# Designed miniproteins, single chains, continued (2), part 32

Each design is a single chain, and the fold is of that chain. pLDDT is the mean over its residues in the fold that is shown.

## One batch from the design tools (miniprotein)

Design m5077
Fold by ESMFold2-Fast:
Structure m5077 (fold): chain A 56 residues (1-56)
Amino acid sequence: MITITVPNNVGARVAAADLEAAGLASYKVLDDNTIEVTATSEEAAEAVVRAAELTG
């Protein structure tokens, strides 16, 4: 399980959409600026981190 913090509320929603478009199917928006994802493989974790870099 990986938690990503996004600096603004709009960013959390668009970041989640980008993660889903990149092939991430399991995620939850905990707050307007926080996204929780279930990563069960290293590739999934890397995709999440890469998306966070793009949005951050």
Scores: mean pLDDT 62

Design m5078
Fold by ESMFold2-Fast:
Structure m5078 (fold): chain A 60 residues (1-60)
Amino acid sequence: AREEAERRIREAEEEAKKYIKEAEEKYPDNPKIVEAAKKFAESYVETVRELAERELEKLR
């Protein structure tokens, strides 16, 4: 359902923020790792959003 898709996207966004924060705290002296973590988190959220939107399209 639409509500489930929205919840999934929100959860992914929260997990992404947590992942980035943990990377920044764990590797403050390694900007390369932090940048990789940000890029991975962004790709993850985008993938979840696309999958959720595709599922919503199938329900119509």
Scores: mean pLDDT 78

Design m5079
Fold by ESMFold2-Fast:
Structure m5079 (fold): chain A 84 residues (1-84)
Amino acid sequence: MKEKLIEEAKKKFKEGQELFEKAATGMGNSTLTPEEAKALLEKAIEKYEESLKLLKEAKAKEEEIKKVEEALEELKKLLERTVP
């Protein structure tokens, strides 16, 4: 059971990373509006939060939990840049 939770958490984290990359690149090359970038960042935050919850439920190693927490902080910083 724990292994399946960790696998699901990794999947959610990857989905969040893909959304984050789309938001970051779109903001950098001006292909996304601030509103579109904000929506992608908010969705990425949701995915990282889901990943973090699953990792905590699985009692995953602190290193894995910390990695997702650090990624969440990075997303929050980018979200601040897209807020009016």
Scores: mean pLDDT 79

Design m5080
Fold by ESMFold2-Fast:
Structure m5080 (fold): chain A 93 residues (1-93)
Amino acid sequence: SAATKALEYQLKALEYSKKARELMVEHHGRERVREVAAAYRPKYAENTETLRDDTAALLEADMEILLEILEDLGAPKEALEYARKALEYARKA
């Protein structure tokens, strides 16, 4: 069903985002990741407030922020590829 497929896409987005975050922490360390991510907290808060009733749109917005954080960090290609996959699946959800 369409609902089952949407859930599968959401789970894939979360799986790929986890892989991107793990590589991000491995390559840059938790403190550096925290510092860069802190700059995005206002954007995350605004998205959470404005998109609270649209879980698919909020997931997509969260994946876009993850990709921006990875780009700001100069993350390795593999981490960026996982984040792009996460965003792709979030958009399909």
Scores: mean pLDDT 86

Design m5081
Fold by ESMFold2-Fast:
Structure m5081 (fold): chain A 78 residues (1-78)
Amino acid sequence: MIYASSEEEKEAILWVAEQLRRIGEYMDLGAKLAVEAGLDPRTGLGIGGEAYREAVKNGLPDEEARKLIEERVKQAAA
């Protein structure tokens, strides 16, 4: 079990766990879309990871980050 000495520490641990889950979901989405577009899945993983980084930096909501992944995969396939 995860233990925390304070509420702030507990929230930080939960935030890190959520971020790890979100980056994994974005990378998986990128890889799936890349394969569907006839690209190397590794290219899609990179696109998903970069979209996550940009979303965190710019405060983008999940909808916008996912659209960014779709657009960048489509551009890479052109």
Scores: mean pLDDT 79

Design m5082
Fold by ESMFold2-Fast:
Structure m5082 (fold): chain A 70 residues (1-70)
Amino acid sequence: MKEEILLKLMFESAKAMVDTARKYDLDEKTKQLMKENLLATARSFAKMLGLDEDKVVKKVEEYWEKLLKE
């Protein structure tokens, strides 16, 4: 339950960031910084909630990469 809510929040955040990057034609360096900040946030929340940090971060990173390919 807590993991599902966190993943939904992180996935919605990732989509908003990717949509913003596309709308404003942001450079690769800025997109990489946005990704790193998103993954750091996901890890922080996972740790705070007592979840598997590496598992949560991996799922968020895979979703980010999927969004970039679409």
Scores: mean pLDDT 85

Design m5083
Fold by ESMFold2-Fast:
Structure m5083 (fold): chain A 61 residues (1-61)
Amino acid sequence: NELAKRNLQAGLAGGTGAAARAGAAEAVKSGMEGDQGIYARKAALSSDGAEAIEYAQKALE
């Protein structure tokens, strides 16, 4: 799903945990599934900014 990937990439480009969480949440809403969807959900729900960024990066793999 290209829209989900673009939303996640935009979040990561923001360079903050809050931006990564927001991008990951939009990626999940846009239908990101499988292992990528699991990592995007973890990023969106992470309380730690660095952890949110790491999971968001894993969701793009």
Scores: mean pLDDT 80

Design m5084
Fold by ESMFold2-Fast:
Structure m5084 (fold): chain A 65 residues (1-65)
Amino acid sequence: MEEKEKALEEVLKKIGAESRDQLTNLGARLVLEGKEEQARLISEMVRAVDEGKYEEALKLAEKAK
C-alpha cells in the first residue's frame, strides 16, 4: 500500500513538485499556457501512479522534466 506513496514521491522529486495536488495543478496551468503535450504527460503520470504502474510513472516524469 505504501508503494503508491513512494512512487508518487519519486515522480514529484523528478518534476520538482511537492504533492499530488501540486502535480495536477501544474498540469492545469500547462494546458492554460498552451503546453498541451507537457500537460498530457503530467496527467498520464498521475494516472500511472493511481493504477500502480510505478515504472511507467517514473519514465513519464523523465520525459516531462
Scores: mean pLDDT 75

Design m5085
Fold by ESMFold2-Fast:
Structure m5085 (fold): chain A 90 residues (1-90)
Amino acid sequence: MKVSEEAAQAMAAALEKALPLLERLAEEERARGGPVGEEIAERLERAAEYARKAIEKYKAGDYDGAFEYAIEASVHLLAAATLRAAERSA
């Protein structure tokens, strides 16, 4: 897949805005404790880690690599959201 510079720039800007929110949410979930809170915190921490790697790849001009890491961040974020939704629905 060939990712355009414009698409990579938009993605990187969105991730830079999301990073402090992901980090705060992970800290809040960790503070709640319990097995579900800990699992959600780990998923959010992984999402933040991959988001940082995606931004680094974008800054290096590796747009395909940036999107690969952005997809990984999205998978972990979706897992965290799914776990929290399941907990609240129970």
Scores: mean pLDDT 83

Design m5086
Fold by ESMFold2-Fast:
Formats: C-alpha cells, sequence, structure tokens
Structure m5086 (fold): chain A 74 residues (1-74)
C-alpha cells in the first residue's frame, strides 16, 4: 500500500540521517532521529533497520554507537 511505501521510505530516511549524524560525531542529532524512528516504528524495527544499513556500509563502529543511542532513547 502507499502507507507502507511511505513508512519504509521514512524509516530509511531517519535511519540514514542517524547513521550520518553518528559518523559526524553529532550524537544529539542522532538521538533526535532515532527517537523519531522509535516513536513511529518501534525500537526493535529501528534497531533492525540501522543494523541492516550499517552492515551494508561495512561500519560496525557506527552500528555499535547507534545501538547504544537506541538504548538511551526513552
Amino acid sequence: SMEEIDATAEGIKLATEALRAVENGDFEKARKYLKEAIEKFGRESTRALVGFMAAAAHDPETLAKLEELIDEVE
């Protein structure tokens, strides 16, 4: 459905922005994007998406930081 396509695109956008923020050392910006993703899609879905994207980028250090920040977001 169009809602599923829009949700997937938004999730990818938020995960991409969070990953870029971590790569730039902007952890507050990363928390903002992760919080938005968690509020919209849930913590487990957000964790899975950032895991997939970090694996595709071959960046385990950025993944570890993203997982830490996901656990810090309420």
Scores: mean pLDDT 79

Design m5087
Fold by ESMFold2-Fast:
Structure m5087 (fold): chain A 74 residues (1-74)
Amino acid sequence: DTQIQNIRRQYSIQVAQIYQTDGIDAARDYVRQIIDDFSTNYGIQPSQPVTDSYIDSIINGSIALVQVQRRQQQ
């Protein structure tokens, strides 16, 4: 579903942007909000417990995606 893919991509961009402007703690808080939003509004549950390592994995993945996109926009 193109709409769900676009929403997921937009959240990844926002996570990376928050990390770049406000740092790791702000990015972690935002990821927790996204997980809660997806659980509450879309019924999407995390496949594992929401730990700091799980959150950091999401942040690192988001940063990697945005770095690829920024390289393309040179």
Scores: mean pLDDT 69

Design m5088
Fold by ESMFold2-Fast:
Structure m5088 (fold): chain A 62 residues (1-62)
Amino acid sequence: PLTREEAVRLAEYMKSRGHGQNLTLEQQVDILLGGARSREEAIRMLTDSRGVSEEEAREALA
């Protein structure tokens, strides 16, 4: 499953790219943990919904 630490890294990366500006970091983390049950699902959510590339999302989790 996606860990909280991985969700935090993804949420911080999203904010650094100008995504999720209307949400706090904690709200973005909660959305990721609620919507994605795995690291791969979280990456797909970001690439499909936020315009973040798959490679960039994977780098954020490295």
Scores: mean pLDDT 68

Design m5089
Fold by ESMFold2-Fast:
Structure m5089 (fold): chain A 61 residues (1-61)
Amino acid sequence: SDEEQKEAYRAFLELLIQSLRGKHPELAARLQELLANIDSLSVEELRARAEELWAEIQALS
C-alpha cells in the first residue's frame, strides 16, 4: 500500500516536472529533488511536501 502510494506520487511528480521544466525550472528542480527522495520519505511526509509544492504551482496562473 505505501509502495503503491509512492509509485502514484512518482508518476504524478514526473508529469508535473515535464509540464514545468520549460517555464518554471526552479519549481521543476524542487519537484525533481522530492522525486529523488521519495524512497527515503514516509508517505505522510511525501504527501505534505507534494501538497505544498502543488499549492505553489496553482498560484502561478
Scores: mean pLDDT 82

Design m5090
Fold by ESMFold2-Fast:
Structure m5090 (fold): chain A 80 residues (1-80)
Amino acid sequence: MEELQRAALEALRSLSPEAQEELRAAIARAYEEHRDASEEEQAEAIVEAATAALSKHLSPEQVAVVRAAFEAIAAADLAA
């Protein structure tokens, strides 16, 4: 699981500044659209928005790793 977080971070660091801006905008928009939703719904929306943005710039394998890491973080946050 820590290996997934490391692989996800490495994939994110490989993004161009333009791709990083697109990712940030997608996450911010998903958060704003679901601000009044449950924590579970917010986490799910953010993960979906982030993976959709990343799929334009990363390989399917890299997107799968980042998605798995985001889902693990969201699950841990919801458990807290």
Scores: mean pLDDT 74

Design m5091
Fold by ESMFold2-Fast:
Structure m5091 (fold): chain A 71 residues (1-71)
Amino acid sequence: SARQREAAEAARRYAEKAERYYSELAAKAGLGPVTVRAEATAETVTLTIESDLGRGETTLPAETVLELSEV
């Protein structure tokens, strides 16, 4: 449906914004070299953060993320 396509597009935009936001935040926090990546589907957004201390991963429901980004 059209709503499902809109949700997928919004999730993708959120993923791109999240990568930029968290990359800048990590750099300002002085964590050293950090790589932030985000992948989005119609249902989920997965954030991956890699640093000298290791790799962290967090998965969020796309619905919750889309609602949060509209505020």
Scores: mean pLDDT 70

Design m5092
Fold by ESMFold2-Fast:
Structure m5092 (fold): chain A 107 residues (1-107)
Amino acid sequence: MEPKELKPEEKKRVEELLEKLEKIEKYLKELGKNNDTEKLLEWFRNALGDEESLQLLEDEIKSGVSTKELSEKFIKQLEAVRKGLELGLSTEEIEEEVTNLEKAIEK
């Protein structure tokens, strides 16, 4: 079947990205648990900077979607990225996105 052939340097990059994903998932779980809608919006704004996507998220909140449901939705998307990394997908295509998501927590 498919060999997960990673060089030691590539394995280290994957491990670093998986650690960043775990940190982001933990942060999102805390926001959902605490119903911290304002921090979720701030994280999303800082991570993406996309006004259209931010407006859609604000509209979902206004329509009654809970912070917990939104956090769970984002965590599910991060789990898909994690599975892609474990399957040996290129780190180059997702490294910037994952780094931006983590950086948004630390600001």
Scores: mean pLDDT 74

Design m5093
Fold by ESMFold2-Fast:
Structure m5093 (fold): chain A 56 residues (1-56)
Amino acid sequence: MSSNQKILDQTRKLLSTGTDISRGMAYIMLGVAKAIGDDDLAKQIQKEIDEAEKKE
């Protein structure tokens, strides 16, 4: 079980709320993932953001 799984689950829950604040939080999480060098996590967060944006 990857700690990345929890971050992705939280990101999905935030984005499913459909608020500007939750979108901003998802972008902050993306920035953190890139800053720590977790490219795979950053890619997965970006995918969740992109999919949520397409539905708004």
Scores: mean pLDDT 75

Design m5094
Fold by ESMFold2-Fast:
Structure m5094 (fold): chain A 82 residues (1-82)
Amino acid sequence: MDAEALRIAADAVRELAEEAGLTEFAREMYERVEEAIRKGDLKGAAEIIEEGIRRVAELTGQSAEALRNRVLARVHAALAAQ
């Protein structure tokens, strides 16, 4: 996954977290992803996004798989719209 796809995924998780009232978590997660991308640590960025998905799933009562599928759909739609 390239940096652009990771940023889109992070933005999708941030939006889902904000909708759940997790505003500070959303901000911190997004900042961590941006820092990892800046350092060229794309694996670390992907791990932070996955952690975000699991946390939002835990707090909203949704499955992590369902949220991951929503994030992936958002990434595919955004990349296809370019």
Scores: mean pLDDT 82

Design m5095
Fold by ESMFold2-Fast:
Structure m5095 (fold): chain A 80 residues (1-80)
Amino acid sequence: SDAEEFLKDVEEFIEKVKEIAEKEKDPEKLEALLDITKILLNEAIEYAKKYFPEIVEYIKKKAEETIKYLEERLKEAKKE
């Protein structure tokens, strides 16, 4: 279904973002990645609200988990 394809695209995006964050040690670059990811995941949630309301809560949960992960990576990168 179109909803399943959209979910796969969002999950692939999240996986790529996490992979970049794991390898990145520069706090400024991690902060930029966090900011961009927040914008793009919010856009994905708003798109899902219009076209795939049944998956909105799932996308929100994945977005929250991803943002928490990136915030943790940023905190680690700021430590010596």
Scores: mean pLDDT 88

Design m5096
Fold by ESMFold2-Fast:
Structure m5096 (fold): chain A 90 residues (1-90)
Amino acid sequence: MAEREAAVLHVAARLWAIAGDVYAQMGKTDEAKQAFDDAISAARRAAELGDYEGAIETLRKIAQVAENAGLTDSAERARKAAEEIEKEMK
């Protein structure tokens, strides 16, 4: 059950990251930041369900999308989230 829920959360995180990129390209910086925050939240929730490795990978992808979109703060938040989850594994 949790594995399926984690998979859905990873899909949601990626879709929100795409939305964030689109908003950023439109100059809608506040909406872009919100979309990346939603993406980070979905990835963190997948970690809470036990998918730590998948969450770290998804967060690193979110960070790359945000950085490429010029949203450095959102990219840093995603990287920090990945590092926090990685520390919980070891």
Scores: mean pLDDT 84

Design m5097
Fold by ESMFold2-Fast:
Structure m5097 (fold): chain A 90 residues (1-90)
Amino acid sequence: VDELIEALKAGDDERAEKLLDEMIADPNTTIEDFAVVLFAANLYQRFDLAERIREAAKEKFGITDEELEKYILAVMAHYLMTGKIEKVKF
């Protein structure tokens, strides 16, 4: 997760896509992990990657955009209060 956020911040699309593929393949990756990296992608204006992350999360977990948005809003609220891009417990 942290490595993907670093790649997004650096604009390293090739590394970001590889790390995203690894997150999709990892059965231990959580919805909260996807919400954090999706928030980071939007924050760093990597909008094509943000869309790919969003679709990957929906496919992997069988969730709606509305359900995913709840996790993203929690990450955004945490970031606005603390300045930190971190997973938030629901």
Scores: mean pLDDT 82

Design m5098
Fold by ESMFold2-Fast:
Structure m5098 (fold): chain A 69 residues (1-69)
Amino acid sequence: RAEALERIRELLKEMQELAKEHGVKVIVVVTTDAQGRPVVELEVLSGPEEAKKKLEELAAEINAISAAM
């Protein structure tokens, strides 16, 4: 569990750095499910398509790690 939370933090940081580097305007909403696991939702407003896809992939990875907790 602690390793999963640390990995989620690393992925969230990677998302922030990627969005900043590529000028992506994105709303990242982090909520918790009924079990207290983090859930990430994205609303991408603008940016390069490659960066948008990478952000979606990172969000999916975070949600997969969270679901496995």
Scores: mean pLDDT 77

Design m5099
Fold by ESMFold2-Fast:
Structure m5099 (fold): chain A 74 residues (1-74)
Amino acid sequence: MKKYSEETIEDEVVLALALIHYAVAKIAVRHGKVDPEEAYRWAIEKLREALGRATNPEVKAELQAIIDELEKEL
């Protein structure tokens, strides 16, 4: 098994990065810096990676809800 501290940090970082990717995509689109389809596709990809690494069912549900929201923008 992985060390407890390493696993805990990884789970928290994965969740934080997933939420940051979502926020960055929304902000970038609002500022006209990127194509919305490209931004949302990128964010969805990162969120799906996070979903695969998440262990907490609540966190998984939250990530899936964000993915579903972004997919509606494609």
Scores: mean pLDDT 69

Design m5100
Fold by ESMFold2-Fast:
Parts: sequence; C-alpha cells; structure tokens
Structure m5100 (fold): chain A 68 residues (1-68)
Amino acid sequence: TEEAQEAAERAAAGAAASGDEEGMKYGALNSRNKVSGEEGRRAAEEGARAAAQGDREKATLYNKLAAE
C-alpha cells in the first residue's frame, strides 16, 4: 500500500540520518519491490515507528523483514 511504501521510505531516511548503511540498503529494496501483502506492510510500518522513536537498529531489522 502507499502507507507501507511511505513507512519504508521513512525508515530508510532514518537509517541514512544515522549512517546505517544496511538500513538504507533494505529501505531501497523495499521501495523497488513495492512492499505489498500484509506481512510486508506490517514490517514496514513497524520499521517506521521504530525509526520515529529513535530505535534505528529495530528499524533496520523490520526493513530487512519487509524485504524478505
């Protein structure tokens, strides 16, 4: 969904701001793959929430999960 895609982009931006190369990589992959499906959407949303709370490690993990 558009919301899931925006969440993935926000998580990637948070990773970029903190210098998290792995988070940026998975954020870009999620954008290219057009995060879809309930599992991918949930993971992207959780990643965005973690990034907003300053938990950049957790944001990276959820971005990776959404990409799988």
Scores: mean pLDDT 65

Design m5101
Fold by ESMFold2-Fast:
Structure m5101 (fold): chain A 65 residues (1-65)
Amino acid sequence: ERKKAIAMTAIELAGMALGVKVKVTLENGKIVIEFEDASPELKEEAKEYALEIAERRGIKGVEFK
């Protein structure tokens, strides 16, 4: 779905801006986000931002690994 693709791109860009390596994939219609090489504080901030982006796009299902 187009809006999921846009949300995934926005989440990936937000991660890059925070200096966090983020892998964003779409599995069975659900957005899956994986963080690498980030402090617990940065991961928390990135998660909150990702959830906000998804909510603004009307997407409820986001999974963090």
Scores: mean pLDDT 77

Design m5102
Fold by ESMFold2-Fast:
Structure m5102 (fold): chain A 55 residues (1-55)
Amino acid sequence: SPETVAWLEEQVALLEERLAKAESDPNADPQWIERLKQALERMRAVLEAARAAPP
């Protein structure tokens, strides 16, 4: 649905911003950065599936 796609796009954008901030922080936990990367990859996969779904 368009609402689901819009929500997922927002979640991906928020995760991308969080990851960028974490990667720029010299005190960031590497395990936390890896968790953010995994979360972002999963959300991107869900977003692509939602975009590919028939109307």
Scores: mean pLDDT 84

Design m5103
Fold by ESMFold2-Fast:
Structure m5103 (fold): chain A 84 residues (1-84)
Amino acid sequence: MTDEELAEIVRNAGDKLAEILKSKGYEELAERVRKTLDEVADLIRQGKRDEASKLLDKAAEEYEKEGFETVAKSLRNLADFVKS
């Protein structure tokens, strides 16, 4: 898988997660998630997959502390996928 293909997968996952969050009334959280995954996609395009994975793990820890366990789990799953 190329860096561009992986970045596109991550960005699309972010868009889908943000849409689900908006449908549940979490508009601010949706924008925050989308922005984080855009930053992750940019790191992947630069060939910085380890940094991208670490950013996802850090974001997951922050969301977990805020009580958003499902979002945190989704981001950790993406971190594992990016690191693979």
Scores: mean pLDDT 84

Design m5104
Fold by ESMFold2-Fast:
Structure m5104 (fold): chain A 109 residues (1-109)
Amino acid sequence: SSLREEVLELIRKLAEKIRSITDLDELLAYANKMLDLIERFLERVDPSLEIEISIGMALIALGVSKLTKEPLPDVIADALERAFRELIKRLSDEQLRELKEELKKLLEE
């Protein structure tokens, strides 16, 4: 398997983990950790409207969940997965290795 395929598999597992969260506070905390990770790598790549739209959709879904007190884990997971998939197309092999280690840490939490 290529390094990119390994990173994609970790992204899928993280999205599945989010979809399993039923507690609002846990969902908000976990999604914010994933957003912080995306933002750290996003600063190191050229601006992308597709990534920005995906982040915006995740933030809207989080805001709606918080306002209504109704968790929207599927919408949040789909938006974050799209953001990561677009981000990895722009990363070097060195940055992909760094991202892989960070994604592994998130899965262990």
Scores: mean pLDDT 87

Design m5105
Fold by ESMFold2-Fast:
Structure m5105 (fold): chain A 72 residues (1-72)
Amino acid sequence: MEEKERAKEEFLEAARNYKQAIDDYKAGKATQAQVDAARQELIRAANRLGEVLSDEEFDETVLEVGKILGAV
């Protein structure tokens, strides 16, 4: 349970950070390098999430993150 909760928290945080980096970049507050760094963290967190969650749990978590990012 702890590993799954940590992976979900890391993924949610990385997704929020990525969205914030994009918003900051559009506002002239962040560089492309900061957006790229946030994107790499999101990819790493997604890979970790896939290692510890079932397919159903992964899909549910991705859907929740999509809502946070405004993608759904």
Scores: mean pLDDT 79

Design m5106
Fold by ESMFold2-Fast:
Structure m5106 (fold): chain A 56 residues (1-56)
Amino acid sequence: MKEAQKKIDEILTKAVEEVLGKKNLTPAEAEELYFKADAEKQAAIDKKIDELWAAS
């Protein structure tokens, strides 16, 4: 779904950095961390993605 959101990689990276307290992640590293995060952290990252997407 929402495949047209091609900026999702950049937004995901920023969301993962903020939620997990990491810096200077590549999109690949952020995606890996997202999928390895527990359900609570994934939900927090999803919320942050929505916030960042709305701001972009």
Scores: mean pLDDT 75

Design m5107
Fold by ESMFold2-Fast:
Structure m5107 (fold): chain A 80 residues (1-80)
Amino acid sequence: MEKEIEELKKEILEAIENDDYNKLLESLKKIVELVEKNKDEKVREKAIEALEEAREYALKLGRKDMAKLLDDVIKYLKSL
């Protein structure tokens, strides 16, 4: 589980670096599905942590649209 989140985090960071919005959306769908299927609080916390780091990276690179998408997904996961 943690390994899958870490792999998805790498894909998300690469999508942000490459400004690949569609790849970011695909990877975010996978991480959301992972959290929803497992219903494990620790999995949810790890996913949120990974996405918060990704959001900071998006902001650093000026990817405001990607940062907004990440914020929306983080809020959704926190509401679960």
Scores: mean pLDDT 85

Design m5108
Fold by ESMFold2-Fast:
Formats: C-alpha cells, sequence, structure tokens
Structure m5108 (fold): chain A 89 residues (1-89)
C-alpha cells in the first residue's frame, strides 16, 4: 500500500520534472496529468481515491498559478519522510 503510493507519487513527480525541463505549458501539463491519472487508475484501482485526490490537488495548484517547481518540491518533501523511514528500517 505505502510502496504503491510512493510509486504513484514518483510517477507524478516525473511528469512535473519533465514539464520543468522542457518548459511545457500549463495547458499541456494539465493534459498530461489527466492522461497519467487514467493510467494510474487502471494500474492501481485500490488507490483510486488517493490518485484522484492527489492529481486533483496538483491540477488545482497549476490552475491557480502556483509555479510547477514549488508544487514538485512540496510533493517530494511531503513524501520524503515516508520513503526514508521505509528504507532505514
Amino acid sequence: SEETRLEIINRILLVLDEALRNKVSNEELLERLEELKEELLEEYPEEREFIEELIGEVKEAIEAGVPVYEISAELAMEHLVAAVKRVTK
């Protein structure tokens, strides 16, 4: 469960990082996130609520004009503690 959620978060972070690297427009990024959401829902149906809520929050932040690098940094920081805790024990 936790490992699956970390994988979902990593997939979202990769999409955000690619958008930053390639200077993708917010419009293109929102389309890519919607595509990722559909893909993740098919792969991890048990995590449907988590996927919808998390991607929904990311999309809302983008639509509100929050910089993509800030969204990416916050998402990474929120889940770093869980990842470190899992690896160290």
Scores: mean pLDDT 79

Design m5109
Fold by ESMFold2-Fast:
Structure m5109 (fold): chain A 92 residues (1-92)
Amino acid sequence: ALEEARAAAEAAGLGEPAVLAAEAALALERGDPERAAELAEEAVRLAGEDDHAARALALEALALAYEALGDEERAREARERALEEFRKYLAA
């Protein structure tokens, strides 16, 4: 569950955005794209402005969630944002 994953990640020293992105991926595998979108949106909010890797991961999860929901326009926007964040990460 989200609370258990959060507690485990905090105990392991992992960042909260990474935990939320992982939970979003799990929700997609379970056929819950609405929950996946909520978790991925929260991951994007919690990722620091300069944490391009965490932001890219969260935006990729969000794009997959929107695609599963049939929202092609929001999925495309999130995917483009994920690619830009990934490019910033590689340029650093």
Scores: mean pLDDT 76

Design m5110
Fold by ESMFold2-Fast:
Structure m5110 (fold): chain A 86 residues (1-86)
Amino acid sequence: DPDDAQYWLELGKEYLEQGNYVESARYALRALRLDPDNEEAQRVFATSVSMLPKEQRASLLPAIRELAAEHPDNRRIQALLALVES
């Protein structure tokens, strides 16, 4: 179900297990767009981003900036934006 955060999170977890960190982060972001307080999706995204070189992290900036702008009071989402920008 594409409207279910858990659906996208499971895909993110599978790509993380395969070492495909860019796709893992993208699917975790989809889960976070549906449920920004999903702690497992936040963890999967943070782990995937930490494994990426700076050049590949840049590809995630538009999506995480959009999510952070939609949730300015969500400190964890703001921390994920800072992680991608570092």
Scores: mean pLDDT 86

Design m5111
Fold by ESMFold2-Fast:
Parts: structure tokens; sequence; C-alpha cells
Structure m5111 (fold): chain A 74 residues (1-74)
């Protein structure tokens, strides 16, 4: 379901933000690369095209937010 996918994305985001806390800019880049790969794997497993489209929008927003945090840390 879309709700289950949303909850998985939120768990990944929370873990990512916790891992980024106190990390260097280089460590944050590596963490975000791993998060992007995890989100891509999650989305690739979605068979419903409407759920996939929503998950892709959520992924794009998450990655933009994380990249913004790294730029602020530079």
Amino acid sequence: SLEAVRQQILRIVRATLEAMEGASVEEQREIVRRTAAELDALIAAITDPEVRAEAERMRDGVLAMLEGRIREAE
C-alpha cells in the first residue's frame, strides 16, 4: 500500500538524519549516496504505477532536502 511505502521512506529518512548528525561533509555525502540507493531499490520493487509515481516524488523531495543540508554544512 502507499501508506506502507510512505512509512518505509520515513524510516529511511529518520535513520539517514540520525547518521548525518555530527558527521563530516564527506561522511554526509556517503550517507546520502547510501540513502539514494536504498530509496531506488524500494521504488524498483513497487508494481503499482500510481504508488511508484508518489514514491518517486517523495524520493526526489527527500534527496533535495538532504542535499540542501549538506550545502548548509559546507
Scores: mean pLDDT 87

Design m5112
Fold by ESMFold2-Fast:
Parts: C-alpha cells; structure tokens; sequence
Structure m5112 (fold): chain A 71 residues (1-71)
C-alpha cells in the first residue's frame, strides 16, 4: 500500500547517513505523499543506486514492492 511505502521510506530516511541517499529519499517521499507513484519509484531507484548500507537497501526494496502494489 502507499501508506506502508511512505512508512518504509521514512524509516529508510532515519537510517540513512549519507547526504546523497537522504536527498533521493526526500524526493521519493515527497512524490509518494503527493500521490505520484511513478515519481516516487524514480526517486526510490535513485536512492537504491547510491545507498550502501544493507539496512537502508532492505527498507528501500520493501518500499518499492509496496509502491508497485499501489500502482
């Protein structure tokens, strides 16, 4: 669901420490909260490319599944 995707993205933002991943996550969260699922997926894919820690990656993968389900 979109609600679960937003919660997972917020948790990922709390765990992420690097500025690049945080910027991508903030963009994805903004798009998701605006109801732009395609934009949220694009931002999430950007975050996945720059994220290095396993915890953030796992949360992003789960958020992606929830966004795809909401489409």
Amino acid sequence: SLEEAIELLEKALEVATDPETKKALEAALRQAKEGNLVGALSGLDEALKVATDPETKELLEKAREQLVEAL
Scores: mean pLDDT 83

Design m5113
Fold by ESMFold2-Fast:
Structure m5113 (fold): chain A 56 residues (1-56)
Amino acid sequence: IEELAKDPSVKEIHVRYTDITVESAKLLQPGVKLVLNGPIVKIPDEAQKILDTKNV
């Protein structure tokens, strides 16, 4: 996810709920669409706030 998050040509990233962290959220480009897979777990509130500010 870290390598994909840094690429501005990436418009959609498929990730597991468990792989969403504050650090990965900070690396995502604004407006990237996340497709969440695997077991549904709570995304950390701090990470969710960062995603919300980036319109992800």
Scores: mean pLDDT 69

